# Ledger of designs, part 26: designed miniproteins, single chains, continued (4)

Each design is a single chain, and the fold is of that chain. pLDDT is the mean over its residues in the fold that is shown.

## One batch from the design tools (miniprotein)

Design m12873
Fold by ESMFold2-Fast:
Structure m12873 (fold): chain A 101 residues (1-101)
Amino acid sequence: DELRRLLEKKKKELEELEQRNLAVAEAEGALQQAVRYGQQLVDKLKANPALYASAQQALDQLRAEGQALIDEAWNSTLEVAQRVREQLQERAAELKALADS
């Protein structure tokens, strides 16, 4: 039954789209956390103007690269969205550990 197979395929595609949207939302949250912890690290460097300027540039690059990954995830597969989520969550955890030190 060709029609039934096409309907089941469309249902799977919708389920994958919903899971991808959730993974992207979690990736966006992770980027916001990473930027927040990154800003705390930058603020600790205020006493050294040269290091502060370099740290601000690194934080701006983190925002730009993180947004590019999220944009890729929105236009790609569930697997890419899950990978982007994992990468940004790991980066947020690393920056949190550094900010807490």
Scores: mean pLDDT 87

Design m12874
Fold by ESMFold2-Fast:
Structure m12874 (fold): chain A 65 residues (1-65)
Amino acid sequence: MEELQKKAEEERKKTIDYANKHREELVKQSEKFLEEIKKDNEKALAAQRAMDAAGPPVVELPELE
């Protein structure tokens, strides 16, 4: 009878440990994802600034698929 209780407690502890570890990785993954988006935006902004600094920023058909 007590074995069932011990198993439940051990399983709970394992669940908490797993949750903590998984939460930490999830946070890091989210952080990296945000940084990647920011980097992509910065790249776009830098490219636009470069075009503006280069001279006439307005050009027909500037964007190709």
Scores: mean pLDDT 72

Design m12875
Fold by ESMFold2-Fast:
Structure m12875 (fold): chain A 96 residues (1-96)
Amino acid sequence: MEEEERRKKLEEEIERGVKELEVAVETTIELRELLKEYGILDPEDQQRLLEVVATSEWEEVEKKIREVLKKHGREDKFEELLEKVEEIRRKAEERL
């Protein structure tokens, strides 16, 4: 009986996690495609931006996008990329 109660709680957490994971996967694909369009092809830079967009305050997102674009010589695209990232993040939040 106690094993069944633990299993039910785990199933509820898994169901919530699956929905969050589905949104995260779709958002990750959209963001990777966007980053590729802006010439950010380095897997480490992509991964770090994806993590920051998913888990961090917007100020950290702005800082990281600027840092990565500067590294790739595309700092002039900062405002354009930032707006597109904000739209993707907003769309992801609406799905949750």
Scores: mean pLDDT 76

Design m12876
Fold by ESMFold2-Fast:
Structure m12876 (fold): chain A 83 residues (1-83)
Amino acid sequence: GEYTVTIKLPKSVPFEVVIELLKLIREKFPEAELSLESVGDEYVIKIDLPSKEKAEEAKELAEKFLKEHGITDYEIEIKPTVK
């Protein structure tokens, strides 16, 4: 895609919550390419999307989900996908 949304979550977040977030993103953005990596003490989710507008929608969805689950220690960024 044209834009990548990167979500970084501490491993203190239950893995079940991480999987629920991935399922929600896949349901709402079926066009998205999703990856999940375990990097040190973090889960790193990357969402590859075709437009900046879709990337912003995915970020908003993820922020709402994390807030509803009481998760405050997260980082979300949107970047153009590097060729």
Scores: mean pLDDT 84

Design m12877
Fold by ESMFold2-Fast:
Structure m12877 (fold): chain A 69 residues (1-69)
Amino acid sequence: SRIDEIIELIKDPSKVPEELRIFLLPAQRAIKEDGEEKVREAVEKVLKLFPDPRVPLYHLAAATGWLLK
C-alpha cells in the first residue's frame, strides 16, 4: 500500500532526496518514541490532504514529518 511505502521511506531515507531528509526526522523520532501506528495515522492524514497519485511518495514522507513536528 502507499502508506506502507511511505513508512518504509521514513525508516530508510536512501531513496529520498537529500534536501528532504531533514523533514523526516520528526517522523523517525515518532516511530522510535511513540511507535509506528502514530506515524501511520499521520500518513493517512497526509494522503487525505494530498490525494493526487502523481505526488512522489518522498514528498508525502516529508509532509508526514512536518505534520509530526
Scores: mean pLDDT 84

Design m12878
Fold by ESMFold2-Fast:
Structure m12878 (fold): chain A 89 residues (1-89)
Amino acid sequence: EKGVIVILNGKIIYADNATPSEITASAILTIADDSLLLIRYKDNGKIYTFSLSPNSTEEQAIEKIKEAYEKGILTEEQYKKVLEALKKY
């Protein structure tokens, strides 16, 4: 099953099938790269990253999350949970 981590403005809003060290590393990377949104996932042992610049809007963050779902990076359930987490933030 795909491990996925979603970070918004340096805060972890969703994590599934990820280790504490992977979560910490992703948070550090998001801060270092000054990204508004980071979606990090592992598929077949390879790490992939989708990021969005710090001057992006919340609407662009929602579209990026939707793109991750459309590409099969997020399951429907993961996508719904991430959108709910984004609304709380």
Scores: mean pLDDT 71

Design m12879
Fold by ESMFold2-Fast:
Structure m12879 (fold): chain A 94 residues (1-94)
Amino acid sequence: SEAEELLEGLRRLLELARELGLPLVAERLEELIAAVEADPENKEVLEEAKERAVEVAAVIARAIEAGRTPSEAETEELLREERRRLEELKRAAE
């Protein structure tokens, strides 16, 4: 199912976040997993979780590329930047 595929992806991101020492990212992923598990047939919940997963995946990728663990404050800034970028992409797509 769509929810099960999304949950597998979110759990893989959670494992990466934990390995990289990104506690704020791990908390966000745990919240997304809980939300999807609570309401797996809710399309709005699934779409929200997909958008948040894109942002979180981008932050994880940036941490890997940087070769260092960002601080909690840096992580919050990166999450805000990725959310803004996603919103701009959605606007550009009409």
Scores: mean pLDDT 84

Design m12880
Fold by ESMFold2-Fast:
Structure m12880 (fold): chain A 55 residues (1-55)
Amino acid sequence: SAEAEEIRKKDFLEVMRNALANGSSQADIDAFLATVEKELGEEAKEEAEKIIKEA
């Protein structure tokens, strides 16, 4: 459902923000973005890219 996808997206982005605060390689980041696009779509990938720029 749309509600479940919204919650999943927010949880995923929050977990990723915490992981980036601890440091991640470019390969890990690329793999993460590919997973986000497959599971949550292009919009979620764009949001993840913005979080990466903040880290």
Scores: mean pLDDT 69

Design m12881
Fold by ESMFold2-Fast:
Structure m12881 (fold): chain A 77 residues (1-77)
Amino acid sequence: MTLRVVIRTTKESATEVIKVLDKIFKKGSIGAVFSGDEAEIYVIAQEPKSKAEEIAKKGKEEALKVEGTLEVEVEEL
């Protein structure tokens, strides 16, 4: 199944969040859009349904540990 993770961060924290996501979603595609003082970082990853919820939870928890993380959204497609 497809996981889509969208994280809003401060611009200063964007690189740290990208590194966290790259570590967790090793097979995912990562993009980032910078706008004003914020960054929107998104991951699209293909994961087995049995692992998707666990990986999504881990991604959300680790992203929230980064100072400057404003919002985390996870969607199953």
Scores: mean pLDDT 80

Design m12882
Fold by ESMFold2-Fast:
Structure m12882 (fold): chain A 94 residues (1-94)
Amino acid sequence: MSRSELAARATGLVLRVVGALVDLELLSPEAVARTDPSLAGLSEQEQRDALIREARESAAELMELLGLDPTPARNAKTAEEALKIALEAMKKWE
């Protein structure tokens, strides 16, 4: 994989974690359903669970992409924790 491909994929994964955090913390359930149609018709709790899973899995995929242990990201309890792990991974990659 080229450095350019790696950087593009890593950036996309970080943006996915950020998007999940924004949806969880800043948007209403109705706004989440409008911005992510896959979450339309879900309860608030189901939307929350899906967004936390997306943040966790995106952070874990970033860790694996950078050759790091994905376990801390997979065990993240919140989207905020997953984002913190993703940002620290990006700093170490420099």
Scores: mean pLDDT 79

Design m12883
Fold by ESMFold2-Fast:
Structure m12883 (fold): chain A 50 residues (1-50)
Amino acid sequence: LDKDALKEKAKQYNIDITGKTDAELKAEIVKVRGPGADDDLRRTSEEIIN
């Protein structure tokens, strides 16, 4: 996953990105959206690349 894309997703969900790693940001997004959020992040990454 693109680091910048993770930060943008976190900001969209009003998650504090300060001092967080990519893994921590991903975990916070999953926590907010529920267990399906990881799949959504993967789909977003594929859409940007393709």
Scores: mean pLDDT 65

Design m12884
Fold by ESMFold2-Fast:
Structure m12884 (fold): chain A 79 residues (1-79)
Amino acid sequence: AALAYENAAKIYENLGDRENAAKAYEEAGKVYEKLGEVDLAIAAYEKAAELYSSLPEKALDAANKAGVLALKRAVDKVT
């Protein structure tokens, strides 16, 4: 599922459709997050934030999701 969203995102990027590419990366991030693949979820949300450059609110939301996951990953090493 997550890989299917990444493949869709790459197709949208090749077509110049940044908004739909960003949405596909955001969906990939959600799937990776649900699977516990934190590093992949962070990467997907960061790409979504970059591609939402013309939509500041959505870019901020995606960047915030990546930031929260990165902070959680840093804390999870200290049990």
Scores: mean pLDDT 78

Design m12885
Fold by ESMFold2-Fast:
Structure m12885 (fold): chain A 98 residues (1-98)
Amino acid sequence: MKPKITNLSAESVSGTTLKVSFTLEGEEGSVYKVEVKAENLETGETITKSKTVGPGEHSITLTGLKGGATYRITVTVYDAKTGEFQARSKPITVTVEG
């Protein structure tokens, strides 16, 4: 089965911090590298954070964001062994507290 990101959400925890939560649907026992990317829609600057995970519910905290800015959040899934692209989420937008 091709892996899939569902239930993608982002919460502004502070004026510099976002908590990104998602469900990774995938093959039982498989290991994936998930990359969370936040793109500032005003400046085009990007912040990325990766985590090696199996299927299930996960969260990643992004820091260094600009208060009051709107970010596009995307989660990309790679095979952890090969680095091969597997899937990408639909983007969501979130405004950081400011």
Scores: mean pLDDT 86

Design m12886
Fold by ESMFold2-Fast:
Structure m12886 (fold): chain A 98 residues (1-98)
Amino acid sequence: SPAEELIAGIEKEAKELIEKLKKAKTKEEVQALLDEFELRVHGLLASDPGLSPEAKLAIARVVTKMSQEILDNWKDKEKQVEIVEKATEEIKAIVRAA
């Protein structure tokens, strides 16, 4: 289904973000990875004509909150994984409900 394809795309981007975050050494590197992730997620959402504007906005808010929490914890690699995984589950729930 289009929803499950979007979910698979988001899960792939989240997994890649986690692996890159483990290798990041500075707050600036973490910020750059978060900016890249946000652009990639926006691209996935923009290519899906079936998602409502409300669902897209809800997902954008989850990504923004995730990025802020990761930056607040930029030295804590284990906490960063937990934050990405939680945000990914919230995004999947929004996509499935939409």
Scores: mean pLDDT 89

Design m12887
Fold by ESMFold2-Fast:
Structure m12887 (fold): chain A 65 residues (1-65)
Amino acid sequence: SHMRARAEERMRELKERMGLKDIRLEEDGSIVITVPDDALKTTGAAIEAIALAEEIGGKKVIIKE
């Protein structure tokens, strides 16, 4: 769908900007991010992942190291 294509594009941008190890969209609309060892980048990535999850109708953001 158009919404999923936009989400994938934003996920790619977020991964590059925040230096994430991984970012995944789960079937339930949850976003899983694997973060670098950097507290400030982790916080920023979490905020943007929450916004993206809301945009695509997702329910949760999961943060992994």
Scores: mean pLDDT 71

Design m12888
Fold by ESMFold2-Fast:
Structure m12888 (fold): chain A 85 residues (1-85)
Amino acid sequence: MSPLERGERAVEEAKEAAEEIKALKAAAPTTAEGVAKLIGAALRAIGAALEARLAADKSGDASLVEEAEKALREAGLKVTLPPPK
């Protein structure tokens, strides 16, 4: 798998986790299980965004980081990833 393909997959994983976070927040979880799912989705979204940032370094495509950060922001996570070099 190329670095660009890896980064595109990571962006999609971040978007999927962000949608899960939005759905869980809308449901306003009142159970320990619901809260654990929300935390798990947030960790998955952050991990995927970090993978996208690493792929951006290797591919030279900064848009991978921008797309991942946008997905996190739309889910209510204010996380800024270091820009690729």
Scores: mean pLDDT 76

Design m12889
Fold by ESMFold2-Fast:
Structure m12889 (fold): chain A 100 residues (1-100)
Amino acid sequence: MPSAEELAEQVVKLVKKYAEENNLEVLDITVTKEGNVIRIGVDLRAPSSVSREKIIEVINKLIKEIESILPEGVKLTTSLAFEELPDGNTLVRLGITIEL
């Protein structure tokens, strides 16, 4: 089984890949580890040309790919929030919690 550190690194790599391929800017990624729990916070900026529906589609595909790399018995929980920015872009806040 991969270590918590290796799993966190693989998830961060997938986040960056999906953002780059879908015209989403990575503003911040935070990783915290507490025992057997990994929390990854992701702040993305979506241009006004990318619809809310498209953002949700991209995030759902990302989550499915994350699920595919996790070992058996690992629990994945996700949260998604949106905020409109003054420039007409959207701030996308994705929370990923992995319980080993």
Scores: mean pLDDT 85

Design m12890
Fold by ESMFold2-Fast:
Structure m12890 (fold): chain A 99 residues (1-99)
Amino acid sequence: SLTRTLRPLDDEEAQALLEKENASIKKRIDELVKKGYITPEEAKELYEINTKLAEKFVEGLKDVKNREEHLKIFDDMLKYTQEVKAEREKRRAEEEARR
């Protein structure tokens, strides 16, 4: 809904959105570690990559001209997260099949 607005975000709105995105990223990565799908070391690397992408996305939302391009980046990030999850679940299923 916020990503569909035609108005650029101000600095306060951008910081609030970045904090929410970073919290969501951390929660998702922490869940992957808890489930044993990734190691804490892999989680650190994923967190660093995803937070940098979130920063670029949020900064772009301050410019109305770049909004469509930044929506594509957001969609690509969501697809990537789903692909990583699916691949980790496949690895878990293969480990269970070794029973």
Scores: mean pLDDT 71

Design m12891
Fold by ESMFold2-Fast:
Structure m12891 (fold): chain A 89 residues (1-89)
Amino acid sequence: KLEESREIAREIGREFAELGERGRRLAEELKAAPSLEEARELVRRVLEEEGERGRMAATIAAMILYQEGRKELAELVMEIVREHAEELK
């Protein structure tokens, strides 16, 4: 049914947009972190609280950071995301 299909597509689109916005927000928070240790703690907390969604948002944040030349932060985020993903099932 077309209306049901539209609602499903809208819901999926909303989730995707929320992940993107959350990734952008996380990138801003990471850039504002006083130290790499605090940035690391922030990423781990996000991943632990939201699992797969947190991992996707963190990955988006890492891509944004890398694009902006914040390589050290981006690499830190990607490493934590990779390690956390290995623990998920």
Scores: mean pLDDT 76

Design m12892
Fold by ESMFold2-Fast:
Structure m12892 (fold): chain A 95 residues (1-95)
Amino acid sequence: SGAGGGDVEGAKAALEKAKNAKTLEEAKEALLDAEIAEGVAEVQRAVAQLVLKKTGGKDEEAQKLLDEGKEALEIAKKAVEEAEKKLKELEKKEG
């Protein structure tokens, strides 16, 4: 759900899913969700930066979208790291 402000809630949900993964399948799904959240946040940030560049930094809505996109991106990157860590741990346990 990339509708509105960098999807910070989606990134937080992906991070929680990654931290709570207990099976190899759950870790794979958490990684996919985290990578999607990262991609959404990067697109939001890029669009907001482009609008700010064209408006000379005067668009307050674009600034808010940029700030939210940066926050979502930081959370999503943490979600990817947690999911990758869980995936490696569970693969070693099941392999």
Scores: mean pLDDT 80

Design m12893
Fold by ESMFold2-Fast:
Structure m12893 (fold): chain A 72 residues (1-72)
Amino acid sequence: SERERELELQNAISLAVADFAAEVADSLTPEEIAALARRLADESWAASEGKSLEEARAVIEEIKAALLAEAR
């Protein structure tokens, strides 16, 4: 269902945000982490529109990797 897809995406994005925050915890301030985490979430939701769950999960991981590269 659409609701099950939304909940699965919310969970996948939340996990990606948590992984991102953990990876940059020693390199960035809490305010910088919060700003980039918000950007990761927003870009992930936008990029997932019209995609299958499998495709959306792949795109979320690509967005996380790109933001990790920018944070260096």
Scores: mean pLDDT 85

Design m12894
Fold by ESMFold2-Fast:
Structure m12894 (fold): chain A 80 residues (1-80)
Amino acid sequence: EPPHLSIEERARMLIDRALASDDEEALRAALESLRDLVENHPEIAPYVIKLLEEALPYLEKHFPEVAEEAKKFIEEIKKK
């Protein structure tokens, strides 16, 4: 079996890979994967919020529609 990554490491890898791809579809897929991760592991929600907030300036400049989806996701996590 491949080595098991921590949930935080998985979250960081998802966003880092999507940002490196410079692809809107990959970024949207990463947001959905992060949403699933938070639903299954709500304890990582503050970490995911931090990752998304760090990515927002890049997303707002290059993928404004993805930035709006990320902002909605942050607000949804904060309400849970």
Scores: mean pLDDT 81

Design m12895
Fold by ESMFold2-Fast:
Structure m12895 (fold): chain A 70 residues (1-70)
Amino acid sequence: EEELERILKETAEKVGKLVQEGKFDEARSLIEETYKELKEKFPEHKETIDRWYKAMLEAIKRAEEKRKAA
């Protein structure tokens, strides 16, 4: 559980940095790779991992849409 929280936090930090640099495809790739790893490592936390994955993809999509609108 503590290890899962740490991975989620570290991944969100890296994704935020990539998004700030406009590297949306790299951010999505990182999220997808992390999601696959977490489902294998923490199958008992699938619901939490699924919600995090959806939230992160939505955040990237919103950031990309704001860039296109500007």
Scores: mean pLDDT 82

Design m12896
Fold by ESMFold2-Fast:
Structure m12896 (fold): chain A 65 residues (1-65)
Amino acid sequence: MSVVVPREYKEEVIELIKKVGGEILSIKEFKNRVSIVAKVPEEGKEEIRKLAEKHGGSVHENEIE
């Protein structure tokens, strides 16, 4: 799963990934956003997607930055 959010929400997304039992595989930081690739349980995927969308980001399950 790849999660793209504005840079200011990086910490919140990382915290949620860990809270739902996910594992962070890589993080790429850009000027205005971060791309986080993580292995996330199916139940946690929807919560991460909703958080990302709430903050103007997106989630991709088959695409990596």
Scores: mean pLDDT 78

Design m12897
Fold by ESMFold2-Fast:
Structure m12897 (fold): chain A 85 residues (1-85)
Amino acid sequence: DDAEKYLEEGKKKFEEGDFVGAIKYYFKALKLDPENEKIKEELVNMLLSLNESLDVLIEKLKKIGKEEGLDEKVLKKIIELLKKK
């Protein structure tokens, strides 16, 4: 499944410190499986581990989401999960 491969690449990018690259690969996975709550939760947990302000994380997500063509409803759900924590 290509979504699983994108998720693996996203994890690898995160381990390398390429957080923008990680977000892009998670978004590619979500474009293939938009209803996958596990991918959304994993992305949110990863973002929260960065110890950045919520506003900075939301701005990064919106920018990358626009660049990657992520569905606005999927992006909104990720932001809601991020705000809930």
Scores: mean pLDDT 83

Design m12898
Fold by ESMFold2-Fast:
Structure m12898 (fold): chain A 87 residues (1-87)
Amino acid sequence: TSAALVEQLGALAARMEELARRAEASTDPAEAERLLREGIALAQQMEALFQQLLATGDEAAVRAALPHVARAQEALRRAYEAVERLR
């Protein structure tokens, strides 16, 4: 259902935020890079689920999912910056 897709997108966003937090706290470049790679894999899952949501034509559900997508994009950016700071 559209509601289930929105919930899954929210859960992925929360997982990506946790990976970003761990990357920012890391002092080990290898750990930060591993966390970034995990974040990229979750971002790919999020893109697939968001495309499924778009295909439903449920505009209200798409609007509900947009904040989750934005949170995920910001988390990935933070993880990337954490890796760059350790180089």
Scores: mean pLDDT 89

Design m12899
Fold by ESMFold2-Fast:
Structure m12899 (fold): chain A 80 residues (1-80)
Amino acid sequence: DAIENSPLSEEQKEMLKELLESSGEEALRLLDRLLTTVHPLNLVGLIESLPEEKRLKLVELLRQSSHPAAAVLLSLLPET
């Protein structure tokens, strides 16, 4: 499991799991909290290691986010 094996804290792993199960405003709120607490470089490798379904959901949420770190993260991810 890419999330369990990530360098994130236990709280950050739970936030990410909850984020991937959430939708709409709640998903964006959880993403904003995650981006505030995790450096973008620590998320790049994790996102690339996620299953396609989860990766696509997270990338779409990043595109909808107004957080400055979301734009940085998107610039570091491949365009697939």
Scores: mean pLDDT 76

Design m12900
Fold by ESMFold2-Fast:
Structure m12900 (fold): chain A 87 residues (1-87)
Amino acid sequence: MEEITEMREEFSSELERELAEEALEAFRSGDEEKLREVARRLFTERLRRGIEEGTAKEDIEAGIESAKELYGFSEEEIKELLEEAKK
């Protein structure tokens, strides 16, 4: 298998950053399809990390509200993201 120890730290941080940038680019371009895809991944990662780090309810709620307003996620979609993040 690949070396996950070193790569995990770099990829974990860079992945989150890249996903955030991708979402911003899609948002600015008006590419809703890409926005939803990237936003879903980004929010799932952020939610999972928030729960694992300390379950920041405020951050989780803010993320949910942002996803609903900006990306047009349904309440059901948000619930799925939460479930995936908690996994």
Scores: mean pLDDT 65

Design m12901
Fold by ESMFold2-Fast:
Structure m12901 (fold): chain A 80 residues (1-80)
Amino acid sequence: SPEQLLKELEEEIEIMLKQMEEAYKKGDHLLMKVLYITAQSTIYVTLKKMEKQKAPQSYIDKIKALDKEFTKKAEEILKK
């Protein structure tokens, strides 16, 4: 369902952000890049699944908002 897909995406993105912060602390620049690309790909794939399922616009908007927040938080990790 769109609700379950959104919940799973939100949980997965939070895990990836935590892993990016740990990679930053260890100086693992390659792992940070891999996690960033993986997160962006996961968001994109979930958005496409929502569109294919003709999910309500509110769910699509939430994924787009999550993409913006992920980018902002990833930039904050890179600056710390």
Scores: mean pLDDT 84

Design m12902
Fold by ESMFold2-Fast:
Structure m12902 (fold): chain A 63 residues (1-63)
Amino acid sequence: SLSPRERAVVDELGRRVQEIYDELLPSEDVEGFLARVVEEIRRLAATLDPELREVLLTLVPPP
């Protein structure tokens, strides 16, 4: 069960991931897709409250 704020973040991330997928689909570049998704998660996390940022960053491998 997600809060309305968490749901909004998930929906926004889903939209961004879909845009990246659609852009890269013709190339079948899986590594490039994953790298762009990781960068987009980090970029989105930087715009969020610290609590939401920490949760979102659990989806990204540690540095």
Scores: mean pLDDT 75

Design m12903
Fold by ESMFold2-Fast:
Structure m12903 (fold): chain A 123 residues (1-123)
Amino acid sequence: SISLTESGGGTVKEGGSVTLSGKVSGADLSKKRVVWERQKLGSGFTELLGSIDAATGETWIEDRYKGRLTLSVDVANQTVLATLSNLKPEDTGIYYFALEEIDENGASRRLIRGKGVEVTVVA
């Protein structure tokens, strides 16, 4: 079975930064896409923040987060990292990594989403 173990998070001050990590087991990360998502507290929906192609290191970052979100992958250690800087109270939420593959038809397919890590930004 595939697992995605997340760590990091907690309470951070406004203007600071947070780094979250995801450790992948049971699948070869080097051939996957990793997506980073946020659920605002009290919301039933998640929003897409960015993605990284683990084979190329190519990233897509949502416009609101450009310049303050960095995604990176360490394929040798089966680890993905997300660093969010210049934090604002609005960044408070539960953050998730999700692992995806491209199928034989070129469509992306979600394999697993982590359980999520809470980040609380205080003034």
Scores: mean pLDDT 86

Design m12904
Fold by ESMFold2-Fast:
Structure m12904 (fold): chain A 61 residues (1-61)
Amino acid sequence: SMSDEQKEFVTAKGREMERAGAPIEEIDKEARELAKKLGVSEDSAFNAFLRGEAEAQTALP
């Protein structure tokens, strides 16, 4: 349901917030805000966000 550009944007935001150590409540809020802004489902935004979190956890220097 998301375009590739939207998916990349949300995933990158998820990586950024995970690396910054944002709490789950802040991540949840940001994902909902992005879903509204992009006109996509909250579930789609959450999935892209979680992908970013996973990438950040595995791509540490």
Scores: mean pLDDT 76

Design m12905
Fold by ESMFold2-Fast:
Structure m12905 (fold): chain A 110 residues (1-110)
Amino acid sequence: MKEELELEATIALLRMQISVFEQTAKELERQGRTKLAQEIRESAEEIRRLVEEAERALRAGDLKTAQELLDRAIELGRQTTQKDRSSLSPDKQAQSDALSATSNRLVKER
């Protein structure tokens, strides 16, 4: 019961992170950084796929597989944030750091 709520919370945060990456990719395209924008979009799609697989595992009662898939999604999110760091203004950098800190907190509360 409690573990299911933790996994659901992680899924919600990852879905929010996907939305942020999509917005970041659009901004990077506007700046002419099309290659980095494409890489971020590809990462967002991979995270979405991992989240969908984790949701299927959670519905099947396979909490261990769901956790492993979500851990991979969190790690990919961290790597994607690192790629974006050199492109961000101070304000956008603070937003990315806040999302990374939130993801790390979920891992530490286990």
Scores: mean pLDDT 75

Design m12906
Fold by ESMFold2-Fast:
Structure m12906 (fold): chain A 95 residues (1-95)
Amino acid sequence: SIKEALEKADKLSEEEGKEYLLVFEDGKPVIVELDYSDLEKSLEIAEKALEDHAKLVIEKALAEGKASREEAEERVEAVRPEILEEFKKELEKKQ
C-alpha cells in the first residue's frame, strides 16, 4: 500500500506538474499537494512526511531486531535536519 501510494504521488506530480508528499493520518497514507507559493506550509507538510516515515523505519527496525529504539531514533534525528534543509532549498529554487 505504501508503494502504491508513492507511485500514485509520482504519477500525479508528472501529470499535473505539481509536487506531492505522502503523510500518514491514523495509519493511512494520504497524498498532500505542495504549494510553492506557500513555502512555510510546504515545509510543514515535508516535516510531517519525514516524521511519519521515521516512525515506520523505527518500528520496522525494532520488529526485525536490527537496532534498539534509541539507536534507530538517533540515526533518524541525525539525518532529518539535512533532508529538511535540502527540501527547503528545492522549494525556494522552484519560485
Scores: mean pLDDT 67

